# Ledger of designs, part 12: designed miniproteins, single chains, continued (2)

Each design is a single chain, and the fold is of that chain. pLDDT is the mean over its residues in the fold that is shown.

## One batch from the design tools (miniprotein)

Design m4386
Fold by ESMFold2-Fast:
Structure m4386 (fold): chain A 95 residues (1-95)
Amino acid sequence: MKEEAEKLLKEAENHIQQAQTHVDRAAASVKAGNVAEAETHLNQARTHIAQARKLLDEAKKLAGDDEELIKKVNELSTQVDQVEAQARAVRRALA
């Protein structure tokens, strides 16, 4: 179970990185006045955020009482929440 949880955490981290990249690109598109491009990147970020959350939920179930795995789940969950907050801020800027 630990090896499976570690795999899911690595996959979640990858999706968080992809989501962050798309949020950053969406923010740049907003500054450039490219609303359609910003919406495309925000939609891609949303998909990656959803996948990361699903993977973290599964990893949490597999972690059981493993303190190290629980710590990693919590750290990555905080990163997902941060990326989602950034995505919401960019979306608000689009009006």
Scores: mean pLDDT 90

Design m4387
Fold by ESMFold2-Fast:
Structure m4387 (fold): chain A 89 residues (1-89)
Amino acid sequence: MTLKVNGEAVTLTYDAARGVYTGNATLKKGENVFTGSGAADGSTVTLAARPPGSTVFSPLGTATVVNGTWTLTVDFPQDTDVELAVAVK
């Protein structure tokens, strides 16, 4: 699995205990564009985020994989540091 946030590569680590890929990113106020690859076509990708020190991930949205890639745009109210979680179904 690969992930880019606003064109910048995010290092993802697979968390087998949760069944998700996790990585750290800084999100900007306004639109943030997430792009990824490495899942099968027709799979649903769920993106979630949490602030540092939180135990709870909040869902940001879902995207469907088409031709090996997926894209999701999420609007944020302010610049924020987050841990991202990517799940594939």
Scores: mean pLDDT 83

Design m4388
Fold by ESMFold2-Fast:
Structure m4388 (fold): chain A 99 residues (1-99)
Amino acid sequence: MVDEREVLAGILDIIGAVELVTARRSTDPAKAAAEREIAELYHAASQALVDGDFKTAAELLRKAAEKYRELADQSTDPVEAELYRRIAERLEKLADELA
């Protein structure tokens, strides 16, 4: 059986990589910077999970959720803003389950 912690860590690492690609393709420097910070938070949370540090992983995911809410508030695209808000909500729920 696959370790659920390792599966979750792998998923967070993939999402972090996707955010880094999105940052590279962004024409908005502020949005690119925020997406790079989110990518770093996902990679750090993944590493904390591998290390068994669920408290640190939860704290890092809450920080990522806060960055997504900031992106939602700054977004001029209502579909993008709604997506960022939903991601933030799901990350907060995941953090609560890890803590």
Scores: mean pLDDT 82

Design m4389
Fold by ESMFold2-Fast:
Structure m4389 (fold): chain A 72 residues (1-72)
Amino acid sequence: MLAAIDEKLSAAMRADPELRALAEQAHQAGLAGDYDRTLALIGEVADRALSPEEAARAVEAARAELAKEQAA
């Protein structure tokens, strides 16, 4: 479930400063409106921290949220 994925991501970012830096870069890209870069960076964090199936789910959730922001 998504809560378990969020817990794994949080633990991975606490353990790995490179993953934390990638997550911060994704956040900054999102604030700048560069959603392609945001999704690419989220995908890289998920790919390093999660299983392929969990990573795909995390990326799809992020894509859905960004689509809502673009439509608003």
Scores: mean pLDDT 76

Design m4390
Fold by ESMFold2-Fast:
Structure m4390 (fold): chain A 55 residues (1-55)
Amino acid sequence: SYEQRVKASEELKELIKKGGVTPEQLEELGRKYGLSVETVAGLYGQVLGDALSTR
């Protein structure tokens, strides 16, 4: 759902601030929010891309 994707994106932002995201953490987020690993990886790409765009 949209709400779960937003929550996953917020946790991804916090993980990036801590020095990066592992494949295992992406899998854990998918399980936690009921999202596929592919969906979580896509969200990670969006969050990272957004951070790079704002510099």
Scores: mean pLDDT 77

Design m4391
Fold by ESMFold2-Fast:
Structure m4391 (fold): chain A 120 residues (1-120)
Amino acid sequence: SELELAEEFVKEVKKEIEKLKKKFKENPDTPAEKIIEELEEKIGEILEKMKLSQELADAVFELLKALREGVKNKLSPEELEKKLNEIIKEYEQKTKNPKLAELLKELAKSLVELYKLLRS
């Protein structure tokens, strides 16, 4: 089902985020932009493999775009979280799928935690 694929997708992305957190802690001089670029590449690979709906894939790309712009514009974690939640709200309104929106919220929380680490 779409929900089962989305659950597996979020699980795999969270694994990649944890690997990037470990990598950054081992080399904290790594530019945040490089960590985000590697995350975007890994998420792109997972999206291609899993064949999620276009609407869900588009929402994920919008979350990554917001994360990248957050790094570039030096947003606070709170400002980034607000932008990610706005993207998820638009997705929920368009698709009327609250369960997929909750999975995107779980992903957004993991992205915000990575962002906080990269700014420390």
Scores: mean pLDDT 87

Design m4392
Fold by ESMFold2-Fast:
Structure m4392 (fold): chain A 79 residues (1-79)
Amino acid sequence: MGSPLAASMAVDLAYKGDAEGAARFAGGTLEEGQRVVDLVRKATPEQRSEGGFWAVVLGSINGGVATAEHVIEGLERAA
């Protein structure tokens, strides 16, 4: 199940390009982990610091990787 700690680990692994690790910690599929890797790499450091990281964490604990993807995607569009 998703937790703030697991979501943080998933995002960290996504920054490293580890889709498998990201998917495992967030409780998603490999495809979802790969999408998180792409979205996290695409997000700016300001988006991550200003709320992107916390938005991903909150999204993950509410609905898992898919929810986190939607949150990051929303931040990308807002940028």
Scores: mean pLDDT 58

Design m4393
Fold by ESMFold2-Fast:
Structure m4393 (fold): chain A 70 residues (1-70)
Amino acid sequence: MSLAQEKLEEIDKLFDEAMAETDPSQIEALQRQMAEIYNDAAHSLPLELAQEIAKYVLDKLREIKAKQEA
């Protein structure tokens, strides 16, 4: 499988954990892990793939924030 697909799968797993989590400190830690995955991808993938991953991560982070504010 491509490295980009592996990164997206890791992000999906962390997103699911964050959406199921109720502890704000744990949610923040999961959000930081998602940001680290994107940072690693930016160093290892072409710009186009890194940009797609960035958009995906930002969308997921917005959903997590919306849940926390509701």
Scores: mean pLDDT 79

Design m4394
Fold by ESMFold2-Fast:
Structure m4394 (fold): chain A 81 residues (1-81)
Amino acid sequence: MEKKLQEAAELLRKGAEALKKGDYEEALKLFKKAYELAKPVSPQMEAEALYGIGKAYEGLGDKKKAKEYYEKARELVAKGA
């Protein structure tokens, strides 16, 4: 369990770095992996990954998918994630 949280945290960090560099496709892949690892164990990290996926889609010009993922992330945060 601890290893999945550590891996998810590292993927979230790498995804954020990719976003800063404008590497939106790499950021999207990293955040999707973080989401899968976080989903069963950490609603907070799941929400962070979903928000990251939204930002990556926004950078890629997919505004519709960006809004969908931002909404999912906000729903988890509103539930105390």
Scores: mean pLDDT 83

Design m4395
Fold by ESMFold2-Fast:
Structure m4395 (fold): chain A 63 residues (1-63)
Amino acid sequence: SPALEQARQDAEKYREQFEKYRELVEKLKNDPQKAAEAQSKADEFERKYRAAQIEMDTLAALE
């Protein structure tokens, strides 16, 4: 279904953003303010990824 495909794409995009910001936190370990900003973004995308996974699982169960 188009909704399931969209949820899958959203989950993939949020996972990639989460990983990107996790790597950025590691690179910025000597800059606490920038590391905290990157960590905030990582936390945001982790939450969105989890929400998209739940939506994907729910939509898949309806197929």
Scores: mean pLDDT 85

Design m4396
Fold by ESMFold2-Fast:
Structure m4396 (fold): chain A 112 residues (1-112)
Amino acid sequence: MEEVKKLIEEARKALREGNLDEAYSLIEKAFDLLFKNLDLGVSGLEAFYRLTKEEFEKIPDKEAFLEVMALYLALLRKAGQDEQADEVYKKLQEIFGPEEAERIRKRAEELL
């Protein structure tokens, strides 16, 4: 939990400073820590794309997970990767429903 919070703070700083490669690396590490108890056969961002609603329920720090998702959406938008951001948003709607996905999207806008 503490390590994930530190990665979130560092990723937020990197994103503000326009260091997109560093922000991406920190987000990847945060996902690795959040998914370490899930047997998805992959790590980092690839694990996110394989995540189901059932697997999400097994993540102990759901608030940290949602913040990392907001950071990832903000990163994709800042990098001009709108198609990838749309795919992530669709995945969030499938896992959490439209209200929670919209909350994450608004949080991502605040991080820009």
Scores: mean pLDDT 78

Design m4397
Fold by ESMFold2-Fast:
Structure m4397 (fold): chain A 97 residues (1-97)
Amino acid sequence: MYEEKLKEAEELAKSEDPEVRKKAVLLLNSIIAESIEKDEKLPLEIQLRIVEILGEILKTEEDPEVIKLAKDLLQNIILYSDDEEVIEAAKKALEEA
């Protein structure tokens, strides 16, 4: 399930349409939100892939709303994650933006 959603988010993030790229960030946010609501810890690999996709989006993104959503999600990951590797990766993604 998570791998299919991550692949979908990666494809949406490559769209020429900012509204479609916005859906990529919202899809990644939905994965995190669902895990929190169910009290299910996301595998480390999935958390790191979410941060990687957000970081890739921020490197090339020019739409202010998409940038804001991606940065907000990375900040939420930093605030609520209990994995130091994930926190470090998210901080690095924000610094490189």
Scores: mean pLDDT 83

Design m4398
Fold by ESMFold2-Fast:
Structure m4398 (fold): chain A 83 residues (1-83)
Amino acid sequence: SAVDAVREVLAGLEGVPEEAREHALAAAQYAEQGDFESALRHFALARRLLTPEQARAVADAILAATELPEGARISLQYEAALP
C-alpha cells in the first residue's frame, strides 16, 4: 500500500520531525482513498518540514504504490521538486 511504502521510506530517514511523518502518512492514506486534494495538501505540509531529497523519496513511494490521475501526479511531482 502507499501508506506502507511511505512508512518504510520514513523509517529509513534520519531527522524527520513527527509532524512531517504524520502529514506524509496522511498524504499516502488520502491518495489510497482517491482524495487527491487532501493528499496533495498533506504532502505540501510535509514537504515544508522535509529536505528536498526526503520529499522526493516520499513522493516516489506514493507514485510507485498507487496510480494517481495525471493532474494529481503532475501536482505531486511539482511539489516534490520545489526547493
Scores: mean pLDDT 88

Design m4399
Fold by ESMFold2-Fast:
Structure m4399 (fold): chain A 62 residues (1-62)
Amino acid sequence: SEIRERAEELGLPEEITDRILNGDLVGAIELLRERGMSDEQIREILLELGVSEAAIREALAK
């Protein structure tokens, strides 16, 4: 999976990658925030993983 390969390159935990692949963007963002990442940093990482800007915007608004 393109997403798994890129997530491994970025050093993301498997749990976060699994949430993204299962469509649980809100859950993935919660874990990233718990790790001390800003919403801007989270957006950049999700874009790097190939997640759409629209999906990121929707999930960050939760």
Scores: mean pLDDT 81

Design m4400
Fold by ESMFold2-Fast:
Structure m4400 (fold): chain A 92 residues (1-92)
Amino acid sequence: MKEKLIDEFIERYLRIVEKTRSLTPEERQRLIDYLKEIAKKMTPEELELSIRLADIDERLMEVDPSNQEEIDKLVAERKKVLEELTKIRKKK
């Protein structure tokens, strides 16, 4: 189960970065290695919340800038996810 969460976490963050700029094969591999190292240190709960945060960030990149209601909703959801991550991280 945790390996699938790590793979999903890496894929989602890779997609976000690749939407903002093109990566060389070397940059892409370094990013994957870095994300794997970070993900291995996370609990399954932290991974699920980090994946949710990435999903919200990807949606914010896709939302129409004139759609203030959707932006406000996504920003509120993002804040809630960050608060949950903070609670988990304070455990150690």
Scores: mean pLDDT 81

Design m4401
Fold by ESMFold2-Fast:
Structure m4401 (fold): chain A 88 residues (1-88)
Amino acid sequence: KEEELKEKKVEEVRKEGERAVKETKEDPSKAEESFKRMEETIKKQIEELKKAGASDEVIQEGLREMGEIGRKAAEEILAIIEAQKKAA
């Protein structure tokens, strides 16, 4: 049950990452807002795991997985910003 909860929380972070990248592709000025929302989403999902009484091991695994997703999304967003700067 804890593992299933972790997977659902990680999925929420994946969805937010995809949304953030898509929004930034449509409007690069949204990049800063997308970074903030991604960070807030990760924090919220981790807090939900803690509230559910997940073990420290599950919380640490979730944090690592969510952090990796966030890093990849940030790399894509930064690439979009660089393309915008080059075009300007």
Scores: mean pLDDT 81

Design m4402
Fold by ESMFold2-Fast:
Structure m4402 (fold): chain A 98 residues (1-98)
Amino acid sequence: KKEELEKKISEYEKEIGDLKVAIDKLNQRIARYEAERTRLADELAELQKNGSPEEVAAAQKRLDETEARIADLRSALTVIQNRLKELEKKYEELKKEL
């Protein structure tokens, strides 16, 4: 039925829009953590020249934690990007039925 197809198309349009917003927010978060990673790497480099072993270890831990967060966010981004591609494909297939 045409009404059932139109309803499904509208549902996919909403989900596609929501996923695009989620991708934008994840990209913004990744950019912030990458900036923080650069700052922490610079701090670590300076501490390696003039800091104590304890200060170096603490800075390395913060850098490692930041890199782990970036990796997690990039993994989440990949999942959402794959879902977006699948929905866009289904959306185009349903539009051809109209």
Scores: mean pLDDT 88

Design m4403
Fold by ESMFold2-Fast:
Structure m4403 (fold): chain A 110 residues (1-110)
Amino acid sequence: PVMVGLPPTVAPRTVRARVGDTLTVEVDTKAGVVRVSVNGVLQAEARLNIDGSKVTKVTVYLDGERLAESTDDRLVASRVLTEAGEHGLSVLAETETQQASVSARVLVEE
């Protein structure tokens, strides 16, 4: 069965970085939060709206490419930014019956 994901629960955030910076995404499914940092500096925080059900999978995507996936309560993914321009970051959390997602725009300068 194909399920349409829930609408984004948080408006898109803009994260700003330069080529060579490290993007870090931290997902805590117990706290229901996603944090995005550049070179260790917090740039964006979003709430992950799930119904308190056990999360079965968390996935982080950059430009539709899967950066990391976990079945645990916590996921930390990091990537060195090598391409200037506008990039799309998304986090998808899945339970047996629900999906929740958050998105951010990553603007990378040369």
Scores: mean pLDDT 77

Design m4404
Fold by ESMFold2-Fast:
Order: C-alpha cells, then structure tokens, then sequence
Structure m4404 (fold): chain A 97 residues (1-97)
C-alpha cells in the first residue's frame, strides 16, 4: 500500500510538471495537476497513517486530476506522463482497500 502511494505521488508530480509546461488548456491542465498532486499527497499520508479511507480518497482524487491533465495535454509526452499518473493512482487506490 505505501509503495503504491509513493509511486502515485511521484507520477502525479511528474504529470503536474508536464501539464504546467505543455497544456493546450492552461486552466484545465493546472487544475488537474493541482488535484493530482494534492490527491497523491493525501494518499501517501493516509497510507503512512494506516488510514485506508484517506488513502483511497486521495488516490481517487489523484486519478481524476491526472485524467484532466491528460485531456489538457499539449504534447504526447505530457499525455504519457499524465496517463502513467492515472495508472499509478488507480493501483494505489486498489492497494489501500
């Protein structure tokens, strides 16, 4: 659970960097990136505390934010980073259940 949450946070941070630099829609990309990063942090903190509800909720928020970042992506690389973040967040949510 903790390893999956760490990976989700790491991938969310990379997706956020790509979204800020390479979004077709800066508002949608930035909003998605912030939600992805915030969700990733919450998932990681929840996993560290053994709070499965917080970990799942954080991971779900990270997945939603990363999906929005992928939709707003201005390049193939930015889209790939966001899609990796979605996958990592979904794995973190499953591991926290």
Amino acid sequence: ALEAAEKALEESAEAAKAAVKESKDAVKGSGGALAALGGGVSAYIGAKRGDSEEAVKGAELAAEGSKKAAEAAGSEKAKEEAEKAVEAAKEAAKAAK
Scores: mean pLDDT 76

Design m4405
Fold by ESMFold2-Fast:
Structure m4405 (fold): chain A 61 residues (1-61)
Amino acid sequence: SLLEEIAKKLVERGLLTEEQAEEFLRLYEESEGKKLPSEIFAEVAGISEEEAVRLLASLSR
């Protein structure tokens, strides 16, 4: 779905590995909607939440 599409695009752009994309999807499921996709992406990729938001926004090009 939308979240899986985001994870796939992050891998295609070299921002996440396949393993990190799987962890991203798993952590989102575990969060039960308590965490934003940007927060989980930041944690998995080891970047700031500000940078994660910027990178996710770039996927809308």
Scores: mean pLDDT 81

Design m4406
Fold by ESMFold2-Fast:
Structure m4406 (fold): chain A 65 residues (1-65)
Amino acid sequence: MLTEEEIRKIVEQLRALVDAGHEDLARELIRNLAKSLGLTDEEADRIFELVREGKLDEAVEILMK
């Protein structure tokens, strides 16, 4: 199981990809991570929106469900 610290680091890296203009890559990585954790595509899309908005704590909370 991924720790909160590991998930937070991943979310910070995903935010850096979005800020660099690599939104499509960030979206694919979030979908792959969500699938590996047993989350739905709808939850993955919500995580992407939160990362794009800079709401990283909320994104971590969904990933830790």
Scores: mean pLDDT 84

Design m4407
Fold by ESMFold2-Fast:
Structure m4407 (fold): chain A 88 residues (1-88)
Amino acid sequence: SLLDEAAELQRKIGEWMLSASEEQLEVIREAQRLLEEAGDLFREGKVEEAEELVEKAFDLLLSTIEDPELREIVERYRDLVLEIIRKQ
């Protein structure tokens, strides 16, 4: 299921975060803030605004990640989150 795939990708991202630099952690924190705001908007029925914040959060995160394996994991997770939002 999409939720099971999301959970697996979240676990992988969490593992990579343990080795993240201070600079990457600052960007991760900002991305998390944007994702939390997107979640609030989604609950309010503002699906399009939520989608925009999700895309912004992942673009911000990807702009500071040099590791190609981590980039692939984050990109797959982004696509999965957007798919879940867009289907409902």
Scores: mean pLDDT 79

Design m4408
Fold by ESMFold2-Fast:
Structure m4408 (fold): chain A 81 residues (1-81)
Amino acid sequence: SKEEYVEKAKELILEAAEFGSKTGVPVELEDIAKYLANELNISFETALKIVREQAKKLIEEGVIEYAKNPVTGETGIVKAK
């Protein structure tokens, strides 16, 4: 992945996790990837790979965590703590 794509993905993931925590609705990685793909004019598949890799790192760092959407049952991200 290009460094600029990684940095933009990290920014969007952190913003999405904060939004998920404030609303109580975890943000799905696929939705973050759609935003990234549109912003950078890249394929959804490429954006999703970058988003998944960066989300994994942020989870390992204890910054974000996975949570289940209470309505859909889909897994998304929220702020840890």
Scores: mean pLDDT 86

Design m4409
Fold by ESMFold2-Fast:
Structure m4409 (fold): chain A 112 residues (1-112)
Amino acid sequence: MKELEAKLSKEVEQAAAEGIARVDAARDAGQTSQEVADFAKDAIKQLADATKYLAKKALELGNKDLAEEAKKVGIEGMRRITDAAIANSLEAVLQAVGEFQKKMGEIYDKLQ
């Protein structure tokens, strides 16, 4: 399933890049503090990496539905972190990170 893995990876990487660009734009506009922007960008990168890892593992096990679930959860998480960062809320960024770390853990458990 290399073709599907490459497609999912590209979609995740595009979502991460778009999120990071929006956070940087909000920081440059003075809407978001440097601290919130830096934390959110790092969280987006970490979530993108976790999403790609889980999707790849699901595909290796022949579970296309779980790979698609990982992609959807990861992209939604990156969107939620981005929106929280644009709102300049470190608390909302932390809440989103915690929520999506838990959801990624639930997907990881399905791989076992």
Scores: mean pLDDT 89

Design m4410
Fold by ESMFold2-Fast:
Structure m4410 (fold): chain A 66 residues (1-66)
Amino acid sequence: AQEEFDREVERGVLLIAAATLYNLAKKEGQEEHSKRAQEIMDRLVADPDYDLEAAREELRKIAKEF
């Protein structure tokens, strides 16, 4: 029960992070980064089996490229 709650909290945090990166990339005209962030956001919403650790690492990679 607690593990399920913690997982959904983490998913929510990653969605906020992805949306933040998407917004920053769009403002800076970085189409590649905005597309990657949107793909992660879409998968976090649509795919319940999406590995949240893999999502976090990909978002960190995008952030480091700024």
Scores: mean pLDDT 82

Design m4411
Fold by ESMFold2-Fast:
Structure m4411 (fold): chain A 94 residues (1-94)
Amino acid sequence: AEEKAEQAIKDLEAAVEAMKAATTEEEALAAFERAVKAFETVLKYATNPELRKKALELYLEVAKLALKKLTDKEKILKAIGEILRAIGELLELE
């Protein structure tokens, strides 16, 4: 439902702020995982292309910050893959 997508956008915005504020890898990982879950929720429930574009932009911002703050190679590789996917989806929706 649209309300779930709207709440997930707010969760993504909160994840961006949490990632910016993160001073430890544990905090950064938690913010990144929150963003992944929220992004998937938007894609599942959002029928409005504008909400999907907003989610892609917010998710890309979190993923860029995760690349700088995470030292776990597996998590870094996931973040890179998700950045590439988000760019691809933005280009497709334009």
Scores: mean pLDDT 77

Design m4412
Fold by ESMFold2-Fast:
Structure m4412 (fold): chain A 90 residues (1-90)
Amino acid sequence: MSDEEIEKAVKEAVKIMEDAGFKVSKEDVEKTRELLKEFFSLPTFHQLGLINRLKEELEKYGIDHYDIPTQMFITYLLKLNGVDVSPYLK
């Protein structure tokens, strides 16, 4: 994944989170960027397996309609903000 694609996902996800009333720190954004890069470094089959396990949580939070980078970025930001979104994100 390109840095441009990651920055697009970052910008969209931060806006969604801030519009929802969450305070997003620069540290959380940086940590989430690294987690997102790590996720997309996994073999495609492992990425699909994680997404499949997260399906109910993504639907529950109403973010399943966004692209995969944006979904994963929001999910990691929620976890870093103390929302226990999924045990699969470790």
Scores: mean pLDDT 73

Design m4413
Fold by ESMFold2-Fast:
Structure m4413 (fold): chain A 86 residues (1-86)
Amino acid sequence: MIDISSLELDPSHSDPELAELIVEFAKEFGEDAVKELEEKFKKRFEELMKSAKSKEEEQEIFKKLVEELKKEIKEKLEEYRKEKEE
């Protein structure tokens, strides 16, 4: 698994919301689902980073991907909880 907190450019290293969302996602969908999500994030990050020409551009790409990841996790958790309560 990629530990996103290990990335030097990562302001989300101190993002408690992302950490809480990952824990909740693991609890509901299992650790393998978290690993799949992290690998998808890594692949996207690596592909976008190849086009980055500066440290500032790298930080912008990372921030955008973190926000996308948060949104994806929230949407999946909401759908799962709605289905589970019905």
Scores: mean pLDDT 69

Design m4414
Fold by ESMFold2-Fast:
Structure m4414 (fold): chain A 55 residues (1-55)
Amino acid sequence: SSSQARQQAQQLLDEAGITEQQARDLVEEYVRTGERTPRTEVALEAMRLLAAAEE
C-alpha cells in the first residue's frame, strides 16, 4: 500500500511538472488563500497519497 501510494503521488507530480517540495508549497498557499487551481488540486492529491504512504 505504501509503495503504491508513493508511486501514484510521483506520477501525479511528474505529470504536473512539480516536485514534492513544490507540492507542499502549493498546498500551504491554498490553505492561506483558499484559491483552487488545477495545479493546487494535483498538489493536494499528491500530498494526500504521500501521507498515506507514510502510514
Scores: mean pLDDT 80

Design m4415
Fold by ESMFold2-Fast:
Structure m4415 (fold): chain A 77 residues (1-77)
Amino acid sequence: VPPPSKELIEKAKEMLKEEAKLRGLEVPEEELEKLAVEAAEAFEAGLAGKISKEEFQKRMVEILKRMEEAAKRYKAE
């Protein structure tokens, strides 16, 4: 499975950074980068028709939930 394009990963990373800031979440850069890769993979799969719009939205919701959990773990340390 090829990784998503660097451009998509960078865009996903910036969008997640803004979302985290809007939600008041402090997410470690490493975790943010991992989540950005998954978001880019979901976007790529959606563009390729490998997943439905519904599945894409579900994956994005799960990524946002994991971002929140990562922020909670980071705050606990």
Scores: mean pLDDT 78

Design m4416
Fold by ESMFold2-Fast:
Structure m4416 (fold): chain A 88 residues (1-88)
Amino acid sequence: LSEAVALNNLGAVYQSQGKYDEALECYQRALEIAEKSDAPEEEKIALKRKCVEGIAAVYRAQGKDAEADKLILDFDVDEGLKLIKEAV
């Protein structure tokens, strides 16, 4: 996960500089690495959530509030379903 964490941090730096395309690429790569990682599920969920929040923040900065809200909702539903499956 160290690479995914570094990419998430790099995405945040690009976002702060207004380099939204570069920020999105970094967040998407971090999300993909986190999803494929063999790290504990809790750590994967935490990092994926940060990446999704970063992508949503970029969308909001671009005036795409509806897309940002949908992305967060879809992520919360998917992770909620995973947590329910672990409990059942």
Scores: mean pLDDT 74

Design m4417
Fold by ESMFold2-Fast:
Structure m4417 (fold): chain A 93 residues (1-93)
Amino acid sequence: VDEVYEAYEKKDVDTLKAIATDPAASLEERLLALRGLLDLKAYDALEEALKALITDPSVEARMAAASAAKSLGLKDVVELAKKDKDEKTREIA
C-alpha cells in the first residue's frame, strides 16, 4: 500500500505500471496504481497495464481492466475482454 502512494506522490509512472502488472500485489494495490496512471495521464503505460490485467487469473482484475478499457476506448483490450472465459467480463466489454 505504501509503495503505490509513494510512487503516485513522486509521479513515478514506471513504478505505478510495475505495481499495476504485479501478480504478487493485491487487487486493491493494482487498481490504485491504475488510477494513479490515469490521473497522471500516462495513457501508454495505462494501456500496457490494462493489457496485462485482462489476462490476469483473477476475474475481478479482468473485469476492472475491461471496464477501464471500454471507458477509454482501448479497442484491443476490449476485444480481448469479449473473448474472456468469464461471462461477467464479456458483458462489461
Scores: mean pLDDT 78

Design m4418
Fold by ESMFold2-Fast:
Structure m4418 (fold): chain A 81 residues (1-81)
Amino acid sequence: LPEKTEYTKAWNYVIFLLTIEELEKEGKLTKEIKLEMVKQLLKVLGAPQEEIDNIDEAKVEKIIEEAKALIPKVEAYEDAI
């Protein structure tokens, strides 16, 4: 279970980013929606409520950048076998 945490994170980040990109393309991506989506992602990943409540704009941006960095890694693993 703990060894699969990276795969669970990468998959959730991919879905998260696809949703963000779709909302941005529609012109509906606001700061509030971005924050709410990051909170939902953290909740799905099992983050404690205290971490979720302490999310600010800088952390939101960091999480999105971290997610973008994980996409190439997920694609590499898909073709690894």
Scores: mean pLDDT 68

Design m4419
Fold by ESMFold2-Fast:
Structure m4419 (fold): chain A 89 residues (1-89)
Amino acid sequence: MEKRKEALQKVSVIMAKANEAFKKGNYEEAVKLYREALELIDKEMPEDLVTKINVLRKLKEVYRKMGNEEEVQKLDEEIAKLREQAAAA
């Protein structure tokens, strides 16, 4: 239980840095930070599909700004699968 709170706090810090990089147009740095957040979620809180979906949605926005349609499509598919998993109760 404490481990989940610590993980969520770390994810929040990484997300704040990623959001700032994205806002400044530092898309490569934003991608790196969002990917770091995803790795932490998969390791420490893999059951938190909502947090993972939120990070994936932000990562998709970055790739869209970069014009990387292939990565946007891959992320849309991953988000759709996770949403179905969350809805399946």
Scores: mean pLDDT 83

